# Designs tried in a protein design run: designed miniproteins, single chains, continued (5). Part 62

Each design is a single chain, and the fold is of that chain. pLDDT is the mean over its residues in the fold that is shown.

## One batch from the design tools (miniprotein)

Design m18145
Fold by ESMFold2-Fast:
Structure m18145 (fold): chain A 79 residues (1-79)
Amino acid sequence: MTKEELEELIKKSIEDLKSPDLSTVMAALATLDQLMELFPEAAEIVKKLGGVEVLKEVAENHPSPLARELARELLERLE
């Protein structure tokens, strides 16, 4: 995977976190988790693309307790 492909996939996942569809949000959280495990540069790209603010919104305000917990775990790994 190129850096450009990684950035586009992270960008799409950040946008998908804003979806009203729970399955889309859950898939985006899982994708970000996997990318941060596989690519050491992924955390910095998430920060650069504004993912921290979107993840905070999910962690605090999403109706799904599972989505909130996964977003919180990702935020801990970004700090």
Scores: mean pLDDT 86

Design m18146
Fold by ESMFold2-Fast:
Structure m18146 (fold): chain A 90 residues (1-90)
Amino acid sequence: KAEEVAKELVELSKTAVPELAEALVEELGLEEEAAREGAEKGLTYYGEKAGEARGKGEVTFELAKEIAEEAYEIAVGTAEELQRERRERE
């Protein structure tokens, strides 16, 4: 449910790595370590983009939602890639 995760990221535009990592493990079955690193990258991206938008004074709900969705995609994609790399090294 990407829309629910996007809203959570908008509310948690600060350090929320453990909570996002736990959600990725529970909802997508990702490994804890991969989920944590993915969450870190996603939230870092969100913080950078939200900071830029806030600095320009042009934060709309649509822009905030777009940034949150992109951050979630980065978190999931990073975690899936790390998990795949670990499996290939078996």
Scores: mean pLDDT 70

Design m18147
Fold by ESMFold2-Fast:
Structure m18147 (fold): chain A 77 residues (1-77)
Amino acid sequence: SKLYKIVISSPTPLDFKPIINAITANNGQLVSFSSPATGVYELYVQTDKGDALQADLTIVVSSQGGEIVSFEEVESE
């Protein structure tokens, strides 16, 4: 599995339930969660299904009016 840094931006508060469900559905583990600025969310997720997770998160986040600013593989394993 690989560690991914995911940055999400939203002008309004996000419902994170479907976001966490997408992570779990793609065999992912949420390692850390932070909000470094208003409307900006930074997630570290470990998964072996990075491409599928990015696709699912893009749908879930955009359905709420947000966007994925970056989805990056981090050195770890």
Scores: mean pLDDT 84

Design m18148
Fold by ESMFold2-Fast:
Structure m18148 (fold): chain A 111 residues (1-111)
Amino acid sequence: MKEFEELLEKIKELAKELAKKMIEAGVSEEDAEKILELAEKMVEEVKKAIEEGDLEAAQKALSEGLREISELAGEALRKAKASLEDQQKVSDILLEMQKAAGELLDVIAES
């Protein structure tokens, strides 16, 4: 299993933290739930691709999933008229998710 399951779990935990911080920033629970659904879908697609040995599909699922999460988060924060401080906190979590995904891609590529 190497480190990929630990990194997938970290990404799931970061997505929950992201949703929590977005709610604190004034985002609706429905919009925060969509972030969690996108993260769960991304993790499931990546795990399936890794189990099938399709490393290209795993890389694509991570890249597309993170893009979609980032776009939805930005839109939700804009609708909520979040403060600059709250926007920075959400951005920091998104950067941590991108870092964890990069580490996961490195683990996949080294396999």
Scores: mean pLDDT 83

Design m18149
Fold by ESMFold2-Fast:
Structure m18149 (fold): chain A 66 residues (1-66)
Amino acid sequence: SMPSVEELVRNFAEASKTWPVTDEQKARFLVREAEEGGYDREEVLREAKRYLPESVYEAVEKELAK
């Protein structure tokens, strides 16, 4: 079964801590996974604000606004 939006974002938050990439690249990855999984943008943004570092959250917010 597909993970919940909270599980998607929480798992991304934990995994992405060690990724040798920019915050913008992290954000693009999360947004792509969310779009492919059919998750609601507003729900993704809500959970991102809760679980992600501010810099990554800001990058996700900007990516979702495109």
Scores: mean pLDDT 86

Design m18150
Fold by ESMFold2-Fast:
Structure m18150 (fold): chain A 67 residues (1-67)
Amino acid sequence: SDEATIDALTAALLADDRETLAAWQAARLPEDLVRRAVLRATIAQHADDPRPARQAHLEAARAELAA
């Protein structure tokens, strides 16, 4: 499923799993799935950053994911 692909790609991005990322790049995944995984990874990586400017940026990323 698309959700399972996004979850797996998000986990690989957060772990810097170069082998898995290279395999998925070779598989030519739809750009929408890759974009959603990148947004999720960015949100997760910066979730504990209390700065207002960062939180505003993360809210914009969450809004993009919700669309």
Scores: mean pLDDT 80

Design m18151
Fold by ESMFold2-Fast:
Structure m18151 (fold): chain A 114 residues (1-114)
Amino acid sequence: MEQRRREAERLVEKVESIVPLSERVKEAIINALLNLPVEKLSDEELEELFAAWEAVRDKLSEEEANALAEAIYRIMLASGAPLERILEFIESIPDEQVRAELLAHLEALLLEKE
């Protein structure tokens, strides 16, 4: 747990070196990276998170970008983000395999609720 927390904190510090993050958005990213429960973010905090992703995705390693993308996806689901926003985010992910996996997961969740 402590090693994974240090890795999550390093990724967040790297993101903050490029774009500033509010404390609540930082905590959400760390908790998502650690597979801990994530508190719901406001619409403003979700827009901050999307802006941060757009600013950093091309500056991170493939492993870091994929980990951050999965964390953001979990935060959006926990926050009840609109389906259109979740789809826009997934389409912004440069890794085709990660995009396909998150789309399949989202489709499965929608089928379970119907």
Scores: mean pLDDT 82

Design m18152
Fold by ESMFold2-Fast:
Structure m18152 (fold): chain A 70 residues (1-70)
Amino acid sequence: MEEEINKVKAEGEKERQTLVDRAKEEYKDNSPEAQEAAVRLAQGMADTYLNVKLKEVKEKIERKKKEELE
């Protein structure tokens, strides 16, 4: 349970860093404003996907508990 949540968080952190690094590399020759906007977009997308995955893992655990009671 906790291990699965921790794994999702670790994977999310790696994905977030990868997306940020890619945004910085792709926009490195652009204006500072364009670089900041690209990084902010990458961070927002990564955070949203992490939250969805965490919700799915928690719902799966709760669903399993409910199935065992029925």
Scores: mean pLDDT 77

Design m18153
Fold by ESMFold2-Fast:
Structure m18153 (fold): chain A 82 residues (1-82)
Amino acid sequence: MLSTQQLLENASVLAALVRSSPEDVVEVLTHPTFGKQAQELAQVILQAHEAGIYDKSFRQAVTDLDVLLGVNALKVAVEKVT
């Protein structure tokens, strides 16, 4: 299992795989509410990428992490306008 530090060191790789920015990836990985869920998804994505296996589990983890990135972006937007 990858540590939080190892996930942060791979933020640029994760961002490339989920088509996001490294800054947004770091923000969701360290989120007080869903950071643990994001870290678990990131571990699945990185382990699959290192193994060269882009199967259903990899695709699902990418999709789920992309949802968390979208939720974070929406929450930040709502907090700015509300």
Scores: mean pLDDT 75

Design m18154
Fold by ESMFold2-Fast:
Structure m18154 (fold): chain A 80 residues (1-80)
Amino acid sequence: DVTKEQLKADLIGLLTLLDNPGVPREQLIASLRELLEKAEKNPDVPPEVIEHLREAIRSVENGDRDAAKEHLRKALEALD
């Protein structure tokens, strides 16, 4: 089970990956989907975090990495 602290660390890691133009879209989407699946399995994760992760995936699929980063920042805020 992903703890709240582990989820925060994973979100920060994904923000770093989104800042790297050399990381392929497919890798970003796969990493985001894996984190979403782990977050959905943890009942202590707020619904707002789940929604922001879904929006981050949609943003990456649309080629908008800046929008994806904003949604991941909002997910981090919702975990505090």
Scores: mean pLDDT 84

Design m18155
Fold by ESMFold2-Fast:
Structure m18155 (fold): chain A 103 residues (1-103)
Amino acid sequence: SLRELAEETLRLAIRNLLEADAAAAPDPEILALAEELKRAPSEELLRRLTALLRTGTASPETAEAAAEAALVALRAAGASELEIEIQEGLAGIALGVNLLINR
């Protein structure tokens, strides 16, 4: 389902935020796919994004774009505003922890 794929993609994006390498170059394929997904959420685009997120260490920009796209898909799949706020909070915590570890 769109919701299950959005939840999986978001979980991977949040992990990528936590593990992000500031020295890594932004991935143009992930950035382009995230923008397409934000315009028109679909299971196909989520599967493609999920596959790419598994293949290596993302830059903070790449991971953040993927998380934003997954949140848009999650909202489109019928997630409540409270569920979205909780997930945005978790993404923010992951980014904050990454910045503290890599200071």
Scores: mean pLDDT 84

Design m18156
Fold by ESMFold2-Fast:
Structure m18156 (fold): chain A 73 residues (1-73)
Amino acid sequence: DEEKWLEELKNLTPEEQERLKKGQEISADAIAKQYNLTEEQKKRILEAIQAGIPHDELMKLIKELVEEEKRRK
């Protein structure tokens, strides 16, 4: 659950939160590179990861962004 995930983040130390944030940024970069997404689309993925959306919702977002890229041609 998103709210439970965010509550767990509040219990982390500032150093742990910083490491998590950097990991999230790396994950967003890897996803964007794998699917040839734009910088704007990568930012949307990063924001979703930071907001603590479930993995299923993240996968839906990735599919939507890939479809947007296909329609853009």
Scores: mean pLDDT 73

Design m18157
Fold by ESMFold2-Fast:
Structure m18157 (fold): chain A 91 residues (1-91)
Amino acid sequence: MKRRLVIFLRKDEELAPEERERLIAEVRELLAQRGAELEGVEVVRTDKPLEEIAKEVVELSLQGNIVIVSPELSEEVVEIAKPLAEELYAA
């Protein structure tokens, strides 16, 4: 199956080109080990409320996308999204 990668950053965060390429390579290797391919990469810079970001992360994951959240966002987004992710894992 083909999967997309979506990377969430805060509006003022920067992602170095080398770090972006490294993340893409790691995701490609992980998908290849599972018989899947990476078809596209999207970088989303956002200043939305954390609850809205968490909802978008869950919705994109449900659609079969691989979602990465920056370290600055991850702790708070994970706390909000965790109950929704548990429902997804149970299904």
Scores: mean pLDDT 70

Design m18158
Fold by ESMFold2-Fast:
Structure m18158 (fold): chain A 75 residues (1-75)
Amino acid sequence: TMAYVEKVKEEMRKFLEELKNAEPPPPNQEEAIKGLERGLAALDKAVAEAKSDEEVLEYTEKFARDLEELKKWAS
């Protein structure tokens, strides 16, 4: 549902703000920030182009998994 999409986008935005405000900067900070900004745009595009609620859920789940991997990489 769109509520799940908004939740994932909110988590991505929270992590983006955490990365921007981290002191000292974590490893891969610049690349992680760029990845999150591109990811947010890509999720918006994928949801807009989706032809069914099933596709929306599939794409959103993929982005949620990618966010978890990004958090491990930038820690």
Scores: mean pLDDT 81

Design m18159
Fold by ESMFold2-Fast:
Structure m18159 (fold): chain A 85 residues (1-85)
Amino acid sequence: SSRDEELVKRAQDLVDEAVRLLEQTTRDIRAGRLSEDEAMQRGSEALGLYLTALRILSQFGTMDQLKEQSSRFLEARDRFLEEME
């Protein structure tokens, strides 16, 4: 339905926001602009966006859409966590 398509688009937009936040946070860590606590707070915010998107995609999206969006977030999260070492 058009509503399901709109919800899936909203979920994709949330994943895009979460990935962008993680990528920007990773850059800010590398540049020495963030404390560990500030970086962890932004990481938690990105996780919250992703979990909201995951809930929507699990109900209204396809398995392929769920897998694609999960892979995008998890890749960005892994790079973020490497910089937190």
Scores: mean pLDDT 89

Design m18160
Fold by ESMFold2-Fast:
Structure m18160 (fold): chain A 55 residues (1-55)
Amino acid sequence: LKEKIEELSKELFELNKRYVQAKKAGDWAATKEALDEAVKKGMEIVKLERELREA
């Protein structure tokens, strides 16, 4: 579980970086895509963290 959370956290970091870059460039489509992916990764991390606490 910890390894999966760490992997997803790295992916979320890259998505946040993409989001900031796209926003600065005024690329609203890329900004929206990065946000949507970040939300999905964030929700998965929260779910796995909950499972880790219950283990």
Scores: mean pLDDT 78

Design m18161
Fold by ESMFold2-Fast:
Structure m18161 (fold): chain A 93 residues (1-93)
Amino acid sequence: MSAHAAVGRVDGSSTFRAVLTGHGEGKDYRFTFTLEISGPASVSATYNAAPQAVASGTSTIVMDAGDGVATVEVTATNATSLKIVSVETEELE
């Protein structure tokens, strides 16, 4: 299994995007990403078309990859920074 995150600032703006990916690689895994978002940011995230509860400050995104790949995109507008603080993985039986 593997998990990774790609974080970037959108071209000279106060908008940051993160792409969070978990790969089950033939096993069911739960991935917990902890994010730190600074500023008076408006934040949106979706996982399987469902909105995720994320906000300025510290937020967590939990996703189950199953035996494949799960991806969540996070967009923070009017943010000063977006950081990935930690990634936790749990193998599901």
Scores: mean pLDDT 71

Design m18162
Fold by ESMFold2-Fast:
Structure m18162 (fold): chain A 96 residues (1-96)
Amino acid sequence: MKSPEELIEELVEAFEKVLRAGFNKAPKAEQAKLQKEYQELAEEFLERYGDDKEALIKFIEKVIKTLEKLKEEYPEYKEGLDEMIEELEKKLKELK
C-alpha cells in the first residue's frame, strides 16, 4: 500500500505536469490526458486522506513549494501563481 508521502508526491507531480502542459500550450488531447490522471489521483487521495489533517498539510506545503518553483520558470504566470499560493497559505493556516 502506498504511504501518504508516496501518494502525495505522485499527486503533486501530476499537478505540476498539468500546469506545465497548460503553460507550454501542449496539444489539447495531452492536456486532457494529464488532467484526467491528476483527477484520478486526487480522488484516491481524498478518499484515503481527505479527513487526515497531517496528510492535507503535507500536500498543501508541497504544492506551495511547486508553485514557487513554477513562478521562477514561468514569470509570465507569476500573478496567477501568487494568488494560488496566497489561497493555499490561508487554507494551511486554517488547518494548523
Scores: mean pLDDT 84

Design m18163
Fold by ESMFold2-Fast:
Structure m18163 (fold): chain A 82 residues (1-82)
Amino acid sequence: GVKTKAEILAKTKDGKKLKIVLEGDDETLNIKVYDAETGELIGEGTLDTKDSKAAVEKAIKAIKEGSGIIEELIDYKLEVEE
């Protein structure tokens, strides 16, 4: 099965920096959002998916496009194990 991990650093419209950690497999994608300055967990969720790589790539694209509270993507790292 495919295992996907991504770490994303993003800036919010309020000027905060967020660290978004995405970890997925062939069944689920786990999402955790941290304050990048303090390390505090500020949000989390789980998505059922058979393609965690595609789900992570879609999330990165949405962050680049400034969806929701996000102003810009600062940096990201994507790792895929098959």
Scores: mean pLDDT 80

Design m18164
Fold by ESMFold2-Fast:
Structure m18164 (fold): chain A 86 residues (1-86)
Amino acid sequence: SSMEERRKIAEEAIKELEEIAKEYPEVREAAEEMKRILEEYTEKLDVEGMRKLAAAAITAAKSVADGNMTPEEAVEAFRKYAEEVL
C-alpha cells in the first residue's frame, strides 16, 4: 500500500539521519527535529512527496556536517520545504 511505502521511505531516511548524527555530533539536534517532521508528514504526503522530503532531510543533515549550514538554518529550511511539497 502507499502508506507502507511512505513509512518505509521515512524509516530509511531516519536511519540515514541517525548514522550521520553518530559521525557528526553537531547534526544530532537537527536530525532529531527533522526525524519528527518526517514522521509528521508521512500521513500528509503522497509517495513522491515523501521521497522529496526524505532527500531534503539527508541533504540538510549533510550540509550541517560539512559546516555549510547551522543546525538551526537546516531545520528551518527543511520545515519550509516540507510545507512546499504539501
Scores: mean pLDDT 88

Design m18165
Fold by ESMFold2-Fast:
Structure m18165 (fold): chain A 99 residues (1-99)
Amino acid sequence: SVGDLLGQLFDQLVTLRTGDEASQEAARREIDRVLDQLGASERTRAEVNRVMDLEIQKARDPANLTRSYTLTVSPDWEFTVEETTLPPGEFPVPRPALP
């Protein structure tokens, strides 16, 4: 299912942050496979590649751990990425659920 493919994508993004170089290369290939199965556009692939590079930078340099992003998925399965930088020791305040 599409939900299973998205789950696989997120699992591979975690591998990029926590894995060694061989695991990171395998995760990149698996992400490409998932995007192929989702029918992702070139725009979506470019945004996912940007997220992959951010996760790898976080794995290689602790200074990048303050870099954060929001990945938004549209109804057409197009991805948009917004990058933010968080202060050290800060966490995002959850927005209250709208009634």
Scores: mean pLDDT 70

Design m18166
Fold by ESMFold2-Fast:
Structure m18166 (fold): chain A 61 residues (1-61)
Amino acid sequence: SVEEYARKFAESLGESLLTLSEEAIEALARYVLENARFPESLLPVVLEAIREYREELEKKK
């Protein structure tokens, strides 16, 4: 699924996600969609998956 793909992509970036601005996260979400050839209508789904993983990392500090 697109959520699983976005989650795995976020995990591959690891702790570098903690240094990214909201604008950078949006840019990454768009790149994930483009590289996986998903429609832009799935952008909110990808953004949510990336943000959820980032929040999980922040809670572990």
Scores: mean pLDDT 77

Design m18167
Fold by ESMFold2-Fast:
Structure m18167 (fold): chain A 72 residues (1-72)
Amino acid sequence: SRELAEKMEKGVEKAKEALAKDPNLSGKKISEILKSEGAPIEISDKFSGELALGIAEGLAGILRGVVRIEES
């Protein structure tokens, strides 16, 4: 849904801010940030913060694409 895509996008924004302040953040920390914003994904704590953010960004793009198709 649109609301789900918005929550994911907000989670990604906050994760970007956190990584900008601390580039050594783990994937677990990125997952915690996403969860705090209600994002509908969990990312493995084995991933780096950069990789976890990249995965979250990709998923946010997919969710927005789905919303756009549903609204077309």
Scores: mean pLDDT 76

Design m18168
Fold by ESMFold2-Fast:
Structure m18168 (fold): chain A 92 residues (1-92)
Amino acid sequence: SELAERLLREAEEVLRNEEEVREEMKASGFSEEQIEQALEAARLFAEAARAALEGDLERAAELLTEAARILAELMGKEVDEEAARRIAEAMT
């Protein structure tokens, strides 16, 4: 639960400061598409944390896997589905 509460607070902080995050990422050379991908991942992390806090392990794992997929596309890496499930279990 502590891990889920922390992830939720961090993701909500990013979303609350969306305009500042957008400007900082643009200044760092990220494209508009990459910025939208990063913000979508933050939204999915927030939803995953809420699902975990509600005890919905399957929903939390599903949302974490989707967030990881978006970040993997952004970074050119593969998704680790097992790691996403283990994190969801630790959050519940």
Scores: mean pLDDT 78

Design m18169
Fold by ESMFold2-Fast:
Structure m18169 (fold): chain A 60 residues (1-60)
Amino acid sequence: LSEEEKRGGAAAVAAGGGTADAEGAGRMLQYGSKTGDPEAAAKAGGADLGAGRAAAVGGG
């Protein structure tokens, strides 16, 4: 497998939801309880990462 394909696939997975769900699980641990909805946390975490990345690139 080409590394370029791996990179594209990894980005797609992160955006698609596989990796985003894992981030939600991490947030649950920090909360000390399942009060922080894993789905909402995963979406927020994934979106924050994507938004931050885009902002950094856009900002120069």
Scores: mean pLDDT 47

Design m18170
Fold by ESMFold2-Fast:
Structure m18170 (fold): chain A 63 residues (1-63)
Amino acid sequence: MPSMAEIAQETNRLIVEAYRRGLISAEEAQEYLFRVDEAVRANDREALLAIKEEIEALIRRNE
């Protein structure tokens, strides 16, 4: 099972990917990164996974 750090790293990579592809604005990317940081600080794995699923769904929808 991946660690919180591994999930956060992968989620951040996906956020950067969405931004590079023009799927989200710089402001939206900053907001997602802030939400990831909050989830990590709260040690909230479920919140972190929910953010990851949200960004994955956004990328899939725009493929």
Scores: mean pLDDT 85

Design m18171
Fold by ESMFold2-Fast:
Structure m18171 (fold): chain A 138 residues (1-138)
Amino acid sequence: GELDKATDEAIAAAKKTPNSKEVVSLIREAYDNAKTAIALARTGVEEARTRGEEAARPLFDRAVRAAQGAVDSLRKALQLAPEVGPYLGKLARIIARELEERAREAREVGEETGSEILRRAAERLEELAREFQKLADE
């Protein structure tokens, strides 16, 4: 997928930097956290439809924490290796798009069910997508 390719490209670029070991580790951590956030948000939407909003709550809470971890790791990577900024920006744009799609799904279910939990989850994922977009624009 796009995310996997962008991650591989970012890692290859990071290996050429003076802080290569730490930067590569941060990019891998961001990738793992982003994949976790996307998967948990998708599962949260499914659980909300089948078991109700309270079953979805811990999944969305974990998704938001994972997405925050991914933002934090990419910001640290950018601080250590600004020369790989274009690769980190591409990765951040892909993650932003994926989180926006998950937020849309959560918002749709929230509107259909009147769920405040899903409305808040959508808002938090949208905020995180904006943080990734800001990082991409740096």
Scores: mean pLDDT 90

Design m18172
Fold by ESMFold2-Fast:
Structure m18172 (fold): chain A 68 residues (1-68)
Amino acid sequence: SPIEEFLKKLGEEAKKRKSTTLTAEQVKRILDEVDLPEAVRQAILDLIEKHPELTLGEVLEAIGRGLA
């Protein structure tokens, strides 16, 4: 699943930084590495740009609600 791959890469990046909080820039970089459908990718980017204050947990919850 493209969403599962995206979530896995987010988790791996968080571990690499020894942090569970990712910035919008980190999320954008992971989106570039994952083969997501364009509509899904744009929805995630729009969410991040509209709400730059979102934590990793809030981003994951919003993706789950909108894309599951």
Scores: mean pLDDT 64

Design m18173
Fold by ESMFold2-Fast:
Structure m18173 (fold): chain A 68 residues (1-68)
Amino acid sequence: MIEKIKEITKIGAEAVKELQELSKRDPEVAERARKRIGEAMLQLIADGKTPEEAKKEADRIVEEARAA
């Protein structure tokens, strides 16, 4: 359980790091995406989802932010 939480937290942090480049171009879009990643990671942890599911969700949020 703890190992899954740690891995999901790491996935969220990596996704937030990818948004640093976007924040130079569109800070508001990047900030909304960062908040969404945090909320999604917490929800996935609460629901007992896998790190693979967390990676897919984080990647989706980052791609949606880049497309906005």
Scores: mean pLDDT 80

Design m18174
Fold by ESMFold2-Fast:
Structure m18174 (fold): chain A 54 residues (1-54)
Amino acid sequence: SKYSKYDDIVKKNGLQALRDLRKEALAKGDIETADEINDYILVREGKRLESSLS
């Protein structure tokens, strides 16, 4: 799964590294990448944002 890449980043560098990647994707207008990272964070950290969306 492509998400294994993000898992490795989090395990080694923590969530801040993923947040930085998400910011870069947003700055470039890469909605696809930003969405993938955001979804990964929501699933892994806990579903507080999903609760808000519900």
Scores: mean pLDDT 73

Design m18175
Fold by ESMFold2-Fast:
Structure m18175 (fold): chain A 91 residues (1-91)
Amino acid sequence: SMREELEKKLKELIEKAKKYEEAGLYLGAGEYYFEAGKIAYELEKYKEAIELYDKAIEYYKKAKELNPDEEYYDKKIEEAEKKKKEVEKKL
């Protein structure tokens, strides 16, 4: 079913995020956690979506510490914070 496909995709995105995290590739880790948060939201797993967006924000901030001149990280943090607020309205 579509739901089973989304649940599989969620698991794969989280595993990918963890691999990037372990490799110190923080931008990639943040992006995979952000995508995982979107899938969790689509599955109506609102608490998990919030936790995944918090992970995305955490790793985007770590990426920015390593390259502070990159405006792209600020935009990614803002987008993840906005998505988190949208999910919080569902709780």
Scores: mean pLDDT 89

Design m18176
Fold by ESMFold2-Fast:
Structure m18176 (fold): chain A 67 residues (1-67)
Amino acid sequence: SMEQIQKAQQYRDLAEEALAKGDVKKAVEYAVEGLKSLGVDVPKPEDVPLSSAQNLIKGVDYHLSQL
């Protein structure tokens, strides 16, 4: 839905801002929520390696591009 797309875009932007500020944990949390809003099955943020933050953001961008 449009609401889910807008939510994913918002979380994507929040994740990138958090990553830019060095808050890698928040970046992972926001990127996971962005993927979830697009219907992507992802682990809980606490189960995801912090090193995955950039790849999760790219995942949100990829799924948004497929809409």
Scores: mean pLDDT 84

Design m18177
Fold by ESMFold2-Fast:
Structure m18177 (fold): chain A 67 residues (1-67)
Amino acid sequence: SEEIYKKELEEIEKALPQAVAARDRATLVSIETRLESILENSTDPELKEKAQELLDRVRAAIAALEA
C-alpha cells in the first residue's frame, strides 16, 4: 500500500537526523534497506522521488562515517 510507504518515509525522515547525530551505522544501514525496499515496491513516482532523496542522504551519512 502506498499509504504505508508514505508513513514509513515520514518516520525515516524524522529518524535519519538522530541516527546521523549518533553516528549509528547499524540504524543508517537499516534505513538504507527500508528505502531500497520502498523504491523497489512503490509505483507512486512522488513517493519514489522522496525515497530516492532520503536514500541519497543516508548513503552520504554512511560514506562520511567511512571517510
Scores: mean pLDDT 85

Design m18178
Fold by ESMFold2-Fast:
Structure m18178 (fold): chain A 61 residues (1-61)
Amino acid sequence: MMSEEELQKALDELNKKMANASEEERKKLVAEFGKEAQAKGVYNLGLRTDKNGRLVVVKVE
């Protein structure tokens, strides 16, 4: 299972890659991140794009 610190670091790296990526590359990056998180035991991870295009973690209530 990913630690909270590992998850946050991975999300920060994802956002850096997305800032320099095309729309199609961003879609692939988000899909791969979601698959990796689930494979590492993070199942209730909600991801949203904020108004600035940054990906943020939202916990499902």
Scores: mean pLDDT 68

Design m18179
Fold by ESMFold2-Fast:
Structure m18179 (fold): chain A 66 residues (1-66)
Amino acid sequence: SPTVEELIEEVKKMIDVMVKRGVPLEQALKAVEQYIKDKGKENNIPQEVVDEIIEKARKELEKKYS
């Protein structure tokens, strides 16, 4: 889905910006998770897909901050 692909790209850009700005990991995790949930609701993305995007984003953040 183009909408899901766009959301994944936006999340990756958001993560890169937060890492570059030195946002603490806990704050970055909360912000990214909330953004994905809000965009998922706005675009009627299935909850299972939203949960997958959140899990991938958490792993990416954890990798970038380690």
Scores: mean pLDDT 85

Design m18180
Fold by ESMFold2-Fast:
Structure m18180 (fold): chain A 61 residues (1-61)
Amino acid sequence: MSELATEAAHEAAREVLLERYPDDASVAELSPEEAMALVATDPEALQAALRRAHERVAELD
C-alpha cells in the first residue's frame, strides 16, 4: 500500500471500531496500529475498514 492508503486504512479502522463500540471511549484513544490489530481479529470489521479505506483513497485522488 502507498503511504496515503496506509493512513486511510488506519483512519477507516478507527471509524469502524467507533461504530461498533460507540460507548467505549478507549477506542478513540487507540493508536493506529492498535486499531488495525483489533479490526484484524474481526473479519467483518476488517472488510468494512478495507472498503472505507478504498473509498477514502479514491476521494483524495
Scores: mean pLDDT 72

